# Designed miniproteins, single chains, continued (3), part 90

Each design is a single chain, and the fold is of that chain. pLDDT is the mean over its residues in the fold that is shown.

## One batch from the design tools (miniprotein)

Design m11115
Fold by ESMFold2-Fast:
Structure m11115 (fold): chain A 85 residues (1-85)
Amino acid sequence: MEEEKARLEKELGDLEKEINRLSRTQASVEDIEKLIKRIEQLRKRARELGYSDLEFEADVLLAFAEIMLVTQRLGEEREKKLKEL
């Protein structure tokens, strides 16, 4: 159980680093959607194992990634409309 928790904590840390990397390198909508799916899988696993702290941290990362996704989608839609004008 401690080994599984440590593994999930490491995966969560890796996902947080990936979010920080994508935020600096201008991520595509597809890249952010893939990241969201990975966070959702970790959240589900933490919930199944009863690791409420990890589930909460995953929820925070998920909310941040969803904000990035909305922001990127709005930016891409705006750029597309400007090119069509």
Scores: mean pLDDT 81

Design m11116
Fold by ESMFold2-Fast:
Formats: C-alpha cells, structure tokens, sequence
Structure m11116 (fold): chain A 91 residues (1-91)
C-alpha cells in the first residue's frame, strides 16, 4: 500500500539520521539527537498502526534520555528498532 511505502521511506530517512548521528563529533551530538527526534515525531504523525506508534514512542524516549556515556549504545538500540519495524513491514 502507499502508506506502507511511505513508512518504509520514513524509516530509511531515520536510518540515515542515525548514521549521521553516529559520525557526529561530541559538540554536534545534541543537534543530531534533536534532528532524530524531529524525524521520529514526523513518523509518529503518519503512523496508523498502534504497534508502530509504540515502537516510535520508545525510540523517542531513548533519544530524550541519551547521555554522553550511553550515546553510541542509544543509537544502536534505535537502529535495531528501525530494523525490526522494517522487517515487520516487509513480512
């Protein structure tokens, strides 16, 4: 469906934002997290499925609670959730 293709495109966009955030120097990490949160909020606005909304809200909480000490781990967890959502949409 068109909605499924839109969700897959949004997830690919988020994946690219995570990749950019992983490469960011320490002084740009807060800016990258804000960019990622905006992408997640946009995905939440177009999501129709409650399970997808729940996963997006979880990713938002992870981004909001990120610290300098857990930054890389937080991004890896978000990336894994994106992969799980993509697999579910493609099954």
Amino acid sequence: SENKLQLLAELEGLRLLVQAAKKAPPERREEQLERLKRGLEHLLSVAEDEEIKEKVEKMLELAENATPENYEETLAEIEKLIEEMEEKLLS
Scores: mean pLDDT 86

Design m11117
Fold by ESMFold2-Fast:
Structure m11117 (fold): chain A 94 residues (1-94)
Amino acid sequence: LAAAGERALAALEPLVEAIKAGELSAEEARERGRELGAELLATDPAAAQLLATSIQGSLLLRDGRDLSEVRPLSAEEQIELLGLFGEEMAKKAK
């Protein structure tokens, strides 16, 4: 429904596929995720914000918190959350 959501998922797809193929270590996936975050902030800030907010919400729910704690994220926080997403996904793919 949200075009920004579709663009966010499309931008994430190459990273997800590389992780599934076993091409990236956790450290490499973290760095690739941070690079993706920086690129999205420069080219599609709406997709970057939506993706980082979705990751934040997922982390809050994992930690037993509720979605009312979701807050606006700085550019640096958005980049770090995308890096963390890549790292965690790579660890689970092993």
Scores: mean pLDDT 79

Design m11118
Fold by ESMFold2-Fast:
Parts: sequence; structure tokens; C-alpha cells
Structure m11118 (fold): chain A 91 residues (1-91)
Amino acid sequence: GPTIPKEELEKEATEALARMYLSVSRERDEKLLAEGWTLLETFGDVLGEEDREVRRERALNMKFTEAKKLAMEALKDRYPDYEEAMEILEK
């Protein structure tokens, strides 16, 4: 089991997962942009935002927020071993 405080372990897991989600979102945005459309446009349609830059930040922030929530819930509710949970979330 982990020898570090639960709060630090949870923070590390959520940050790692959030970083992964943001990286994937940004890479997809660049690829789609090359074809004349973006992940940004798809998220803009769902969120109803007016400004493209605001839509982009909102879409990335949604990914970050959902990733963090998922990681925190996984650590607290689904996995009794936080160290094992971190390994799963980093995959």
C-alpha cells in the first residue's frame, strides 16, 4: 500500500489523468484543423458558446474537470488500493 498521504496520492493521480486528457484533446484539435474543421467546432455546437477561443478553453477545461472527477471517484470508491488505482489511471 502507499506510504504517502492520501491527499498527495489523489492529487498526483488526478493531475496525471487530467494531463493525459488535455494532451489527447490538443492533438486531436490540431489534426482536425488541417482538414478545415476542429474538435473545437464540435464542442462549440454542444456547449452553445459564441467565441471560438472561449469554446476551446471550455472544451479543454471540461476534459480536465471530468478526468479529475473520474480519477478522484476511482481512488475513493472503486479501488481500495490507491497505488493500484494510480497505475490503472496512468495507463
Scores: mean pLDDT 47

Design m11119
Fold by ESMFold2-Fast:
Structure m11119 (fold): chain A 99 residues (1-99)
Amino acid sequence: SLEDEVLTAIENRDPEKVLELIKEILKQPNWEELLRRVATRLGLGDVPLYERIPFIVAVATGDPVVFLKVFLEYQAGIKFFDSVEESLKAAEKLVEEVK
């Protein structure tokens, strides 16, 4: 499943592959439920829907500093997303910054 492929890419510390798989999830009619299941299995079930993608990608980097940066920006209200497109763009930028 796409859910299991995302979790495997996270285990492999491959944020670029995670981003590709999330783009594939977003094409599915049940994309909200798929993102919810991925987030829940990562302990991120309480993160709001549009904030989930940057957090999932941050976990995939395996870098606690990257995760902390995303968490602090979210908690401070610096990055609240109004759409999945904005969330995806933030995650794409995060992947580019950690290359």
Scores: mean pLDDT 82

Design m11120
Fold by ESMFold2-Fast:
Structure m11120 (fold): chain A 77 residues (1-77)
Amino acid sequence: SAAAEREAKAEELLKQAIKAYKAGDLDKAIELAEQAAKLGSKRIQARALSIIAAALKQQGKDKEAEELLKKALELAA
């Protein structure tokens, strides 16, 4: 199904975002995680927002990171 195909693509993008984050490529991690969030389920959206928040915190954008972490927790509930 189209939904299953989008979820699979979102999972792939999320894995790439995590690899970019671990490599210290914070901008790339944010870009890939944002793409995953647009395609995936609430589960993928929550994980993507957590990665974006972690990257933003590493960039010193603590307030933006806190808002995204709050959204991620709401999606994971």
Scores: mean pLDDT 86

Design m11121
Fold by ESMFold2-Fast:
Structure m11121 (fold): chain A 83 residues (1-83)
Amino acid sequence: MEEIEKLREEYAKKVREDVYKTLLKMGIPEDEAKEIADRFAELVKQGKFDEAIREARSLGLPEVAEVIEYYAAQYVKDLAKLK
């Protein structure tokens, strides 16, 4: 239980950082990029990768959705290694 929560928190940090960097490269203002990145990190922390991907696509941010999809795949592989 604790290991799964820790793994989700680690992936939430990765998603937040990479989403924020992606949004800045797309020309999104820093304040807006932080709010969006924090929102997706919170969804990932809750294990809601599918909701995060749908929300990113709904916002017209397919590059952000691709970042989250990448981490979702890695999360599933890491989750399978836990006892």
Scores: mean pLDDT 83

Design m11122
Fold by ESMFold2-Fast:
Structure m11122 (fold): chain A 83 residues (1-83)
Amino acid sequence: AETLVNAGDLALRFGQYDLAIKLYKEAIEKDPDSPFAPRAYYGLAIAYAKQGKLDEARVYSEKARELGDTEGAERAQKAIDEA
């Protein structure tokens, strides 16, 4: 789970949004109770926002906030607002 989230973060950093989405979703599916799940949801929100998929981005941003990643959720919201 941690390795997949770290790989997703790296893909996101290099603008590989489809790869980042795939890796974050796999991280959540393999270990939904992982302490890294909020980070994966935050990463999904940013990746979807960067692709212009704002409805998906909002869903995952809210999920990250619900799981306690308030700072990540705020960062994702900025990406949604600014595209």
Scores: mean pLDDT 79

Design m11123
Fold by ESMFold2-Fast:
Structure m11123 (fold): chain A 86 residues (1-86)
Amino acid sequence: TEEERRKEREKLLEEAEKALREGIEKAKKYLDEGDVEKAQLALAEGVQKASQHIQKAMELLPPEEAERFREEFRQRVLKEVSKVLK
């Protein structure tokens, strides 16, 4: 049903946000420890996992809205990455 699709989309968005946040948090911890390589890998993994969840969520949206949604999420990822790297 439409309600079921909405709940699935919301869950996928929450999972994407969680994956990104976990990646950022791990990256910060590794940077604090001086391990730049592990920090970069943690951030990359978080972004990749978040992108996969967003892609699944977009499949539940009309094509035009899905494209805008994807672009907005990309911009958000770039801003969060920039904050970590400073």
Scores: mean pLDDT 76

Design m11124
Fold by ESMFold2-Fast:
Structure m11124 (fold): chain A 75 residues (1-75)
Amino acid sequence: DALSRIRELAEEVIALDPTLKDLADELVQLAETSSERVRQNIISGLRTAKKLVEQGDTAAAKKLLEDIVAALREQ
C-alpha cells in the first residue's frame, strides 16, 4: 500500500530530523488525494530526502520536500 509506505517513510524522515515534520506531514496529507503515480513520486522523494539527511545534507532534503509540496499544491 503506497499510503502506508509514505506514512512509514515520513516517520523515518521526522525521526532523523524533527525540523522536517511539517513538510513530511503535509506530503502524507497530499498523498491521500493523489493518484498512484504521484504517490510513487512522493515515495521516491521521501527516500531521497532520508538519504540526504543521513549524509548530513538537511538543507538539500528540506528543499527537495518543499519543491515536491509546492508542485503538488499547484495541481
Scores: mean pLDDT 86

Design m11125
Fold by ESMFold2-Fast:
Order: C-alpha cells, then structure tokens, then sequence
Structure m11125 (fold): chain A 106 residues (1-106)
C-alpha cells in the first residue's frame, strides 16, 4: 500500500545519498538529484493514491532509483552540471520506462 511505497522511497533516497557520498559527488549535483528523485517519487505516489495502481508506482519508483544511480555514477566519472545530471537521469528513466512498458503491454 501507500505506506510501504513511502518507506521504499525513503530507503532508496538513503541508498542514493550514501552512494553519492562514497563517489564524492559535488553538493550541488547531489542536492539536485535528491530533489529530482523526491519530486518524481511524490508524483508517482499521488498517482497511486488516485488510481489504486500501487504495482505501477512500485515499478516506477524502482526505475527512478535505477535512473538516479546511473546519473550519479556518470557524474562520478564526468564533470557534469546540475542541469546535465538531471537531464541524464530523466532521459534514462524515460528510455527504460518506454521500452519496458512496450514489452509488458505489447
């Protein structure tokens, strides 16, 4: 239910925060990615509450965690701006969501 998904979001935020600390990601990029993750996750939770589709929200939250992790790892290798890291996280999420939704829905 919604409470379990909120707990999942907080667990992923903590995992991402810890990873970014280990990778020594600059504070501006770290703050931007954590803010983006929380804002997107809240939108998915609001949709789940409205529609009752908690499995879709769980899937999207998992994909959001994956996309944010990819962006953080890329930022650890390359000098990216806050705008570039968010764009990378967003495009990664959209690409995988589009591909996986098509595979699931036909």
Amino acid sequence: GLEELRALVERYLEKIRRLMDELKIPKDLKDALLKWFREQAERFLEEAERTGDYERARFRIGLLHFSTTVAALEASINKLSAEEVIELAESTFEGWERGLERAIEG
Scores: mean pLDDT 85

Design m11126
Fold by ESMFold2-Fast:
Structure m11126 (fold): chain A 56 residues (1-56)
Amino acid sequence: SPIMDKYIQGMKIAYDQGADPDTIFNHFTKIIKKNYPDNYDYYTNKLKQTIDKMKK
């Protein structure tokens, strides 16, 4: 999904700049809840997988 790719890229950039992973996750989940409430669980699960991979 082009939308998911943009969010993943934004999260990686923020993490590389030293932002806290939990703060990044909370920021993007709020955006998804506002813009894509029907797909909230799907998109937030994909973001969670991305954050968990970045921590390892």
Scores: mean pLDDT 80

Design m11127
Fold by ESMFold2-Fast:
Structure m11127 (fold): chain A 92 residues (1-92)
Amino acid sequence: SMEQLKKLVKDSEEQLAKDPNNAVALLTLGRSLLRLGRYEESVEYLRKSIELSKDTDKKLAAESLRFLSEALKKLGRDEEAKEYEERAKKLE
């Protein structure tokens, strides 16, 4: 629900205030912002999640890449979105 998404945003923002490199919190924030239609903000947090997880947690990085691809499609950045979706599949 919209109320649950807003709570996830607030919770993940609080987690990131304490630990700005929490890749899980960055994914949760990015995903929740995507569902709220805040696409440009979603892209920024998902990119950061990917950079922090790409060498240490392939599953987390793949999920972040899939949501990044979805956000980029919403912004009309279809070629970039396709590249990140293919990159996500390669990690799985």
Scores: mean pLDDT 89

Design m11128
Fold by ESMFold2-Fast:
Structure m11128 (fold): chain A 98 residues (1-98)
Amino acid sequence: SFWEKAAEYGELAAKLSKDEKAKKYALEAAKIAKEKGDPEEAAKYAGKAREEALKAGNVDAASYASLAGGGAIAAGKDPVLLEVAEKIREIGDELEAE
């Protein structure tokens, strides 16, 4: 499910983060995704995790935070946005393989 993938990517963003703020925001996004809470709140925390990761120069953590946010938004939205989120998820799987 998109919630499961959002949680997985949030946890990966946290694992790759060396900055405490980026890690904290990524874990909060993952927690909201596991609880299947507010998609917009999960995306907000994922966005904050991305910004803090980028400030630290951690592009990989920022990429996984972006995927977590996209997955959370997809969990509650229209078929067109679900298709976009599916493609973002596939790109994430390719990044894990490489």
Scores: mean pLDDT 77

Design m11129
Fold by ESMFold2-Fast:
Structure m11129 (fold): chain A 122 residues (1-122)
Amino acid sequence: SPEDEEKAQALNDRNVTEVTTRIKELLGLPIDPNASVEEQLEEVAEVLLELWEKMSEEEFFEFLKNLFIALGASEETAEELAERIVNTLKATKDWSDEEKIEVLKGLLRYASMIVSAERESS
């Protein structure tokens, strides 16, 4: 029903907000309590893209793995999420920064749902 879809979207937005807020805290970024979910995802995606461009592939993979572990993921889940992000950025290397940011936002939303579900099931 539309009401069930609205409840599912609200839960997803809450999970994304909680995870992106924690990522910002871990990265030392300013937290704007008035920022939308999309604005928070974009800010985190922009920072991750900057780190991807400055780090080696191996350093960026370990950074993401440690980040997801700090967010409450298991080592296995953190490794799988880090690998997915790295492989996607490698596959999209010739895309515009705007297109890379949009893909990273989607991956961050997915990762936020997985991490939140794993934390709640533990």
Scores: mean pLDDT 84

Design m11130
Fold by ESMFold2-Fast:
Structure m11130 (fold): chain A 64 residues (1-64)
Amino acid sequence: MIEENIKRAAEALLASDDPVEQELGRRLKEALENKDMDAIFDTSVEVLKLAVDRVLDEKEERRK
């Protein structure tokens, strides 16, 4: 189910060594516990944006 996938994503973020990812994981977990679908969606978009920014930063470093 979607809720189970969101829980796993939040747990993975909380297990990260990055404080920003830990904060996003905490927010996603709280939104899921409150059953706030808007907050779940907004936090998921922020997580996706962070993942995209990370990929772009890695490519920039590798480029020179």
Scores: mean pLDDT 73

Design m11131
Fold by ESMFold2-Fast:
Structure m11131 (fold): chain A 79 residues (1-79)
Amino acid sequence: MDYLRGLERAIQELEQVKKAVTDPAIQARIDALIAQLEELRRQIEAGAPLEEIQARLEELDKQLQALGDEVQAYLAAQE
């Protein structure tokens, strides 16, 4: 399973989204999420237990969904 490629892609997408937003609060949330994804990537590379990886992925997925909704609302308000 290519969890590492998925995480790398998510990080790159978040960095692109950060360039599209000028709100420092949203940028800070994006930075925090990138840091969490980078940490999870390191844990996977270090051979962390699958159960712990799955639990963290579930929490990060919820955070990604919430951030995505907030970014969509922000971009819509800017148009």
Scores: mean pLDDT 79

Design m11132
Fold by ESMFold2-Fast:
Structure m11132 (fold): chain A 73 residues (1-73)
Amino acid sequence: MEELIEKMKELGVTVDPELLPSLSREDFEKLVLIGEIYKINKDKPLKERANIIYDFLNKSLEEQKKIVEELKK
């Protein structure tokens, strides 16, 4: 869990400290994956990035992991 929090900070994902105790491990994993997708697509126009992130958020955690790993290749 601490490793996931550090990865979120590295990706520029900021979470309200009051919310941290209520987040599950799966929530942290999703936040890291969202941050990674955002960084991968940072050079794209805002509208295109928003559409990519929105579609990504509608995927399951396992699909999100697969997409990120494929894009890192």
Scores: mean pLDDT 73

Design m11133
Fold by ESMFold2-Fast:
Structure m11133 (fold): chain A 66 residues (1-66)
Amino acid sequence: SHMLYKANPVVTDEAGREASPETQRIVKAAIDAAVKELEKYDDGETSLRNAALAAQKAVEEVRAEL
């Protein structure tokens, strides 16, 4: 459901400690962007493959900024 995709997981480091507020903001932005692309599939506006590729790209952009 959309609610699950909007879940804001707490980002932790390798030791399980909560990530910085800045890192959390970047992760939230990536999740929100991915959710918007997945919502297009749910609304019948795009294919599942296209939505998945767009979501993957959003995650990769966050990885590049970290």
Scores: mean pLDDT 64

Design m11134
Fold by ESMFold2-Fast:
Structure m11134 (fold): chain A 64 residues (1-64)
Amino acid sequence: MVESLRQYRAQLEARFSRMVGREQSANMLVMLANMDPSVRKDVTDLRNQILSDMTNAVKQAQQA
C-alpha cells in the first residue's frame, strides 16, 4: 500500500516536470506564431495536449 502510493506520487511528479518543460517551449513558439498565423495552430495543439495531460493527472489524483 505505502509503496504503491509513493510510486504513484513519483509518477505524477515526473509527468508534471515533463509537461512544464514542454509548456515553456510551446510558449516561445506562441510568440513566433503571432507573426505567422499558420504556425499558431500547431503551437495551440501542442499546448492543449500538455494542459489535457495535466488536467487528467490532477483528476486521477483526486479520484485516488
Scores: mean pLDDT 62

Design m11135
Fold by ESMFold2-Fast:
Structure m11135 (fold): chain A 86 residues (1-86)
Amino acid sequence: MTKAEMIAAIDARFNGERLPDAVEEALKEYLKDPEARRFVEEYVFRKIVLTHGIVSEEEAEEIVKNSKTGEEMVEKAKPKAEEKYA
C-alpha cells in the first residue's frame, strides 16, 4: 500500500465505514513495518485529539514527540480529555 492509500483506509474506518477484507489484510501487512506503524499511531492520535478539541495542535505535537508508543500518547492526553467534562 502507498502512504496515501493507508491514510484513506484509516479515514474510512474512522468514519465507521466497513473496509473490504483485502484492504484489512493489506493494512495488517503494512503495520508489520515499525515506521508504518509509528506513522499510523501518530496520524490516528492527532486525528482523535484535534477533531474532538481535546488538545491544541502544539500540545498534540509535544505529546507525539515525547511518546514512544500510541498507548503513551493516549495516556498523556487522558487528563486533558477528563478536563473537558469537568
Scores: mean pLDDT 75

Design m11136
Fold by ESMFold2-Fast:
Structure m11136 (fold): chain A 97 residues (1-97)
Amino acid sequence: MSREERLRAAMEAATEIARLGKQAIDAVKNKNYEEAIKLVKEMESLALERITDPEAQARVKELADKAIEALKNGDYETAIKYIKEMVEEAERALLRQ
């Protein structure tokens, strides 16, 4: 795979994860917590498929687990924080590979 093809694939994945993150945050704000959990799991799945660094994969998984737990506990501000951190970590990992 060329450097340009790898960069394009990474940018496409990063853009999709950011889009899913925005949708998850919007779902939390609209009190659609089941949809927010579904979207966080979808972000985790995509990130784990596209990130090659095992340490970055572990960090994204930990942030997803924390976001889902916060949503289940009614700590919606903390959930939004972890969703944002998950997007930032995934983008950082994807663009560095």
Scores: mean pLDDT 87

Design m11137
Fold by ESMFold2-Fast:
Structure m11137 (fold): chain A 70 residues (1-70)
Amino acid sequence: SKEEILKRLLELHEKLMELYEKGKISDEQKDALEGQLARARNLLMDDEDLEGAERELEEVEKRLAELEKE
């Protein structure tokens, strides 16, 4: 649902900020991932493209998991 995707977006944004504050992510990586989250939000809120939003969030989640390992 739209509500579940929005919740996931907020959780991923929180995770991004945690990793950035811990020095696990560069400024460039943070800006790129914030841009991807903004695209997911636009797909969800403006276009009602739930599938497109979910796909963008899946890519962000995978990238954050890789950055957390480093």
Scores: mean pLDDT 84

Design m11138
Fold by ESMFold2-Fast:
Structure m11138 (fold): chain A 88 residues (1-88)
Amino acid sequence: MDEKIEELNKRIEELEKNLEDPKNIVELVEAYGQLAVLYYTLGDKDKALEYIKKAEEILEKYKDLLSEEQLEEAKLIIEAAKRFIGEE
């Protein structure tokens, strides 16, 4: 579990180097969603909610750089993570 969290944090750090790339924005939202699910399974609901909030904030900040398909994908990723942690 710790190895997966470390892998996701490393991916996030690399993606944050180029937020001008719409693909990196979608992948960053996906990484935050995966971290939210992982922290929830570890019993850390507060961190799970924090990562959902980070995903939502990144999407709102960079939504104008995304295509309609990329925006829909990012929204579905956040919705799936929120549903998994019980945030309906």
Scores: mean pLDDT 84

Design m11139
Fold by ESMFold2-Fast:
Structure m11139 (fold): chain A 81 residues (1-81)
Amino acid sequence: DIIKEIEKESKTDLEKAAKLGKLGFEYLLAGDLPLARKLFEKYIEYRLKAFPDTISEEDIEQLKQSLEQLLAGAEELAARA
């Protein structure tokens, strides 16, 4: 499980978020939408843990909405193939 490997190798929540976000984007571009979604959900989780006092609930909602929009667009393109 690639997510568990990143969690094991990374020492800080910020490092976990950075690696998970990068990998999520790579899998999104590769068309692995289920794995990209899991990676981005973990990215959001660790980003929140890293900066709890610097991110508002509105910022969290915006980030989640942006993720869902990206995934929906990629899913629509995959459905046409």
Scores: mean pLDDT 74

Design m11140
Fold by ESMFold2-Fast:
Structure m11140 (fold): chain A 96 residues (1-96)
Amino acid sequence: EPPTQWDEELEKRKEEIEKELIEKLKKEYKLSDEEIALIKVAQKYYNSLPLEKRLAESVEVDSDEEGIKIAIELGKKLVEEKEEYKKLFEEIKKKI
């Protein structure tokens, strides 16, 4: 079997997994739609980086709350500095 078979299934289910994560973030951490959108902007930025840069910029996180705060701050910076991420933020916020 080709090692990429699981990747195709993961792509199809990604939206459902993201919806469950959004619901958990709202219920457990009481995050606003704006904060969730900022986290998604930060995630897209990290996923767009080459593996070498992604590893170099990775931060060890002691808790989910710390990781959430770091992602929100990164999202804010990206939205303020780059029009492409500002547009992405607005699109994500409308879908939530």
Scores: mean pLDDT 68

Design m11141
Fold by ESMFold2-Fast:
Structure m11141 (fold): chain A 105 residues (1-105)
Amino acid sequence: EIKLKRSEEVFVLPDLEEAERLRRELREKLKKEGYIVKEEPLEYLGEDASLGTGIYFARERAEALLDELIKEEGKAGLKLAALDMAVNLKTGEVVLVLVTAEFEE
């Protein structure tokens, strides 16, 4: 029986520059660690969106992207990661979500 180990990390960054730097660092680290990394284009949230709303949408998108990657690549011994970002246009705050899946033997 192959068990799927999942993890989630949510980062709240003050601006897009800091978020893109962290996203690049995470991408490079994950690829060096043997992860297959899938990413979506940056999404912009409206000025009425709360931080919680931004976190919710970024998490939903990252999980959907990871589920798609698991369907395409999901084999024992593979490490999978998805990264997604959402920007609040009113505050400039950026939510970055990292979700991972690793098949345990």
Scores: mean pLDDT 75

Design m11142
Fold by ESMFold2-Fast:
Structure m11142 (fold): chain A 61 residues (1-61)
Amino acid sequence: MSREEALARLEELRRRHPEEIAPAWAALMTLIQSEEEVDLELLRRVAEQLDVPEHLLAELL
């Protein structure tokens, strides 16, 4: 997944589920912006460690 696609998905999740995304926002944003192509396995692991709900993980990935 491209950085631009991942950023768009994360911004949409923040818009729709701000309270659930807020604790993970900074870490996920930093990870997505670090590379042109997002490591989906790393993105999933970071989100799971920050207790992002599974249904939001499915929308992000």
Scores: mean pLDDT 80

Design m11143
Fold by ESMFold2-Fast:
Structure m11143 (fold): chain A 89 residues (1-89)
Amino acid sequence: SPEVHELLKEAELLAVQGKEDEALQVLQQALELEPNPSPVLLLETAIFLVDRFSEHPQTAQLLQTLLEKAKQQGAPPETLERLQQLLSM
């Protein structure tokens, strides 16, 4: 969805500006707008979380949510393994 990608770009910009709580709020909004997110979108979101919010206390919980969504959407084993690896970091 173009709307979801626009929100992800907004979250990235907010994160670069040091507005981590606002960035996470926008990211959560993007995930709620797409009830059936593609495996690619879930993986992109997980990589973004690890790259920008590795030390944030909510990051592990959000990664777990993305992994659960990926399982519900029937994501390929490679995508599930990568999400699990990101959660374990």
Scores: mean pLDDT 77

Design m11144
Fold by ESMFold2-Fast:
Structure m11144 (fold): chain A 87 residues (1-87)
Amino acid sequence: AELTAEDLDAARKAAEQAIKEMGYEANPETADAVSGAAVAGILAGDYERARKLAEQAFIDMGLPKEAAKKAGEAATDTVREAAERHR
């Protein structure tokens, strides 16, 4: 695969950073959900679906829509940039 463990870790950290900037704290469940959704959407070639899945995962964990959207975008953008570098 074109994505490395380091790329996925970077996406997780980007989501955690966005959550912290909004005044919340990420937990392992949140990071795993975001990483999984981002990877699945990107491998399917659907970045918008990846963003929506990540956003929904954060909403399901109790984050406001605004924080969830920002964290989801940070994670999916980080994974997309990594995928583009490998092609």
Scores: mean pLDDT 72

Design m11145
Fold by ESMFold2-Fast:
Structure m11145 (fold): chain A 73 residues (1-73)
Amino acid sequence: SSEIKELERKIAVLEGAITVLQSAIFFYEKLYQKGKISKAQYDALKAELDKQIAELNKEIKELEKKLKELKKK
């Protein structure tokens, strides 16, 4: 159905956003390892990005729950 396809597209967009945030974490880890940012700065940046990833994962789970119900009927 069109509703199933719309939900799948929205989930894919949110998964893409998580990938971008994960890449940012890897980038900041590399900067910390090179001594370009402090441990405190790295920890703060990672904590903020982890919070954003957790919120996006929460949205994905709600959409996946709706998708599961639509696929069973």
Scores: mean pLDDT 89

Design m11146
Fold by ESMFold2-Fast:
Order: sequence, then structure tokens, then C-alpha cells
Structure m11146 (fold): chain A 65 residues (1-65)
Amino acid sequence: SELVEHATLLTREALEEKNYEAVRKLIDALAARGEVEALRAIEEIAREAGDYDLAAYAEEKIAEL
């Protein structure tokens, strides 16, 4: 979906800049909307990048939905 594609792009850009706060805010916004597929995409990207804290944060938000 377009939302998943945009979340993927924004997450990759933020991680490249080491802007972890922007990724956390994006996760919070998507969780508030119940956007499970977008949250899973962020979790996968963060895990792939070795940002395990962000991956765990996204997984925690998914578990609460």
C-alpha cells in the first residue's frame, strides 16, 4: 500500500540520518491509527539496519493493537 511505501521511505531516510526520534514518532502515529502493516514494515527495516531497540518498540506497539 502507499502508506507502507511512505513509512518505509521515511524510516530509511531517518535511520540514515540517525534520527531515531523521528522513527519513534512515526511508530507512535501509526500505532494510534492501528496501521499494523506499516508498523511491521518499520520493524523489519529497523531489524535489517541493526536498530534492535526500534524493532522491539514497533513489535511492542503491534502487540498492543
Scores: mean pLDDT 88

Design m11147
Fold by ESMFold2-Fast:
Structure m11147 (fold): chain A 68 residues (1-68)
Amino acid sequence: MSPEEVVVDLLIKRAEDLIKNKSPKSVLEQMKRDLEDTRAMLIQNGAPQSLIDRIDEVIKKVDDVLKS
């Protein structure tokens, strides 16, 4: 796997664990910021669209929990 794929996999797993464990909103808000920052970096570095789509899907999941 590329370094970018490894980073995205780790961030997705962390975000999913935080959602599963019903972490506080402040923790989920920080996770969303970390995911958005990583997404911006991936776009700047020309990462594959499939990788960007994976991070977008997780951002949406975190956002859906935050607005509940």
Scores: mean pLDDT 84

Design m11148
Fold by ESMFold2-Fast:
Structure m11148 (fold): chain A 78 residues (1-78)
Amino acid sequence: SLYEEALELIKKAEETKDLVYLVKARILALKIPDTKKQQELRKKLTEVAEKIVENLDEEKLKEQLKKAGKLLDEYLKE
């Protein structure tokens, strides 16, 4: 399911400290019609994102944000 796939992506983001996995999970969350599951995913996404950002130095954070922004831009081009 999209919910399980999003949870797996959030787990990968936490393990790898890569914000791109969180962006992918957020895109999947938007496609989930269950509002409670979507809200649970949003909460987990926020918690993991804050943890990753807190532990990245400024240069690595800039690189991660650039990758995340590029992925979001590709999604929005639809």
Scores: mean pLDDT 77

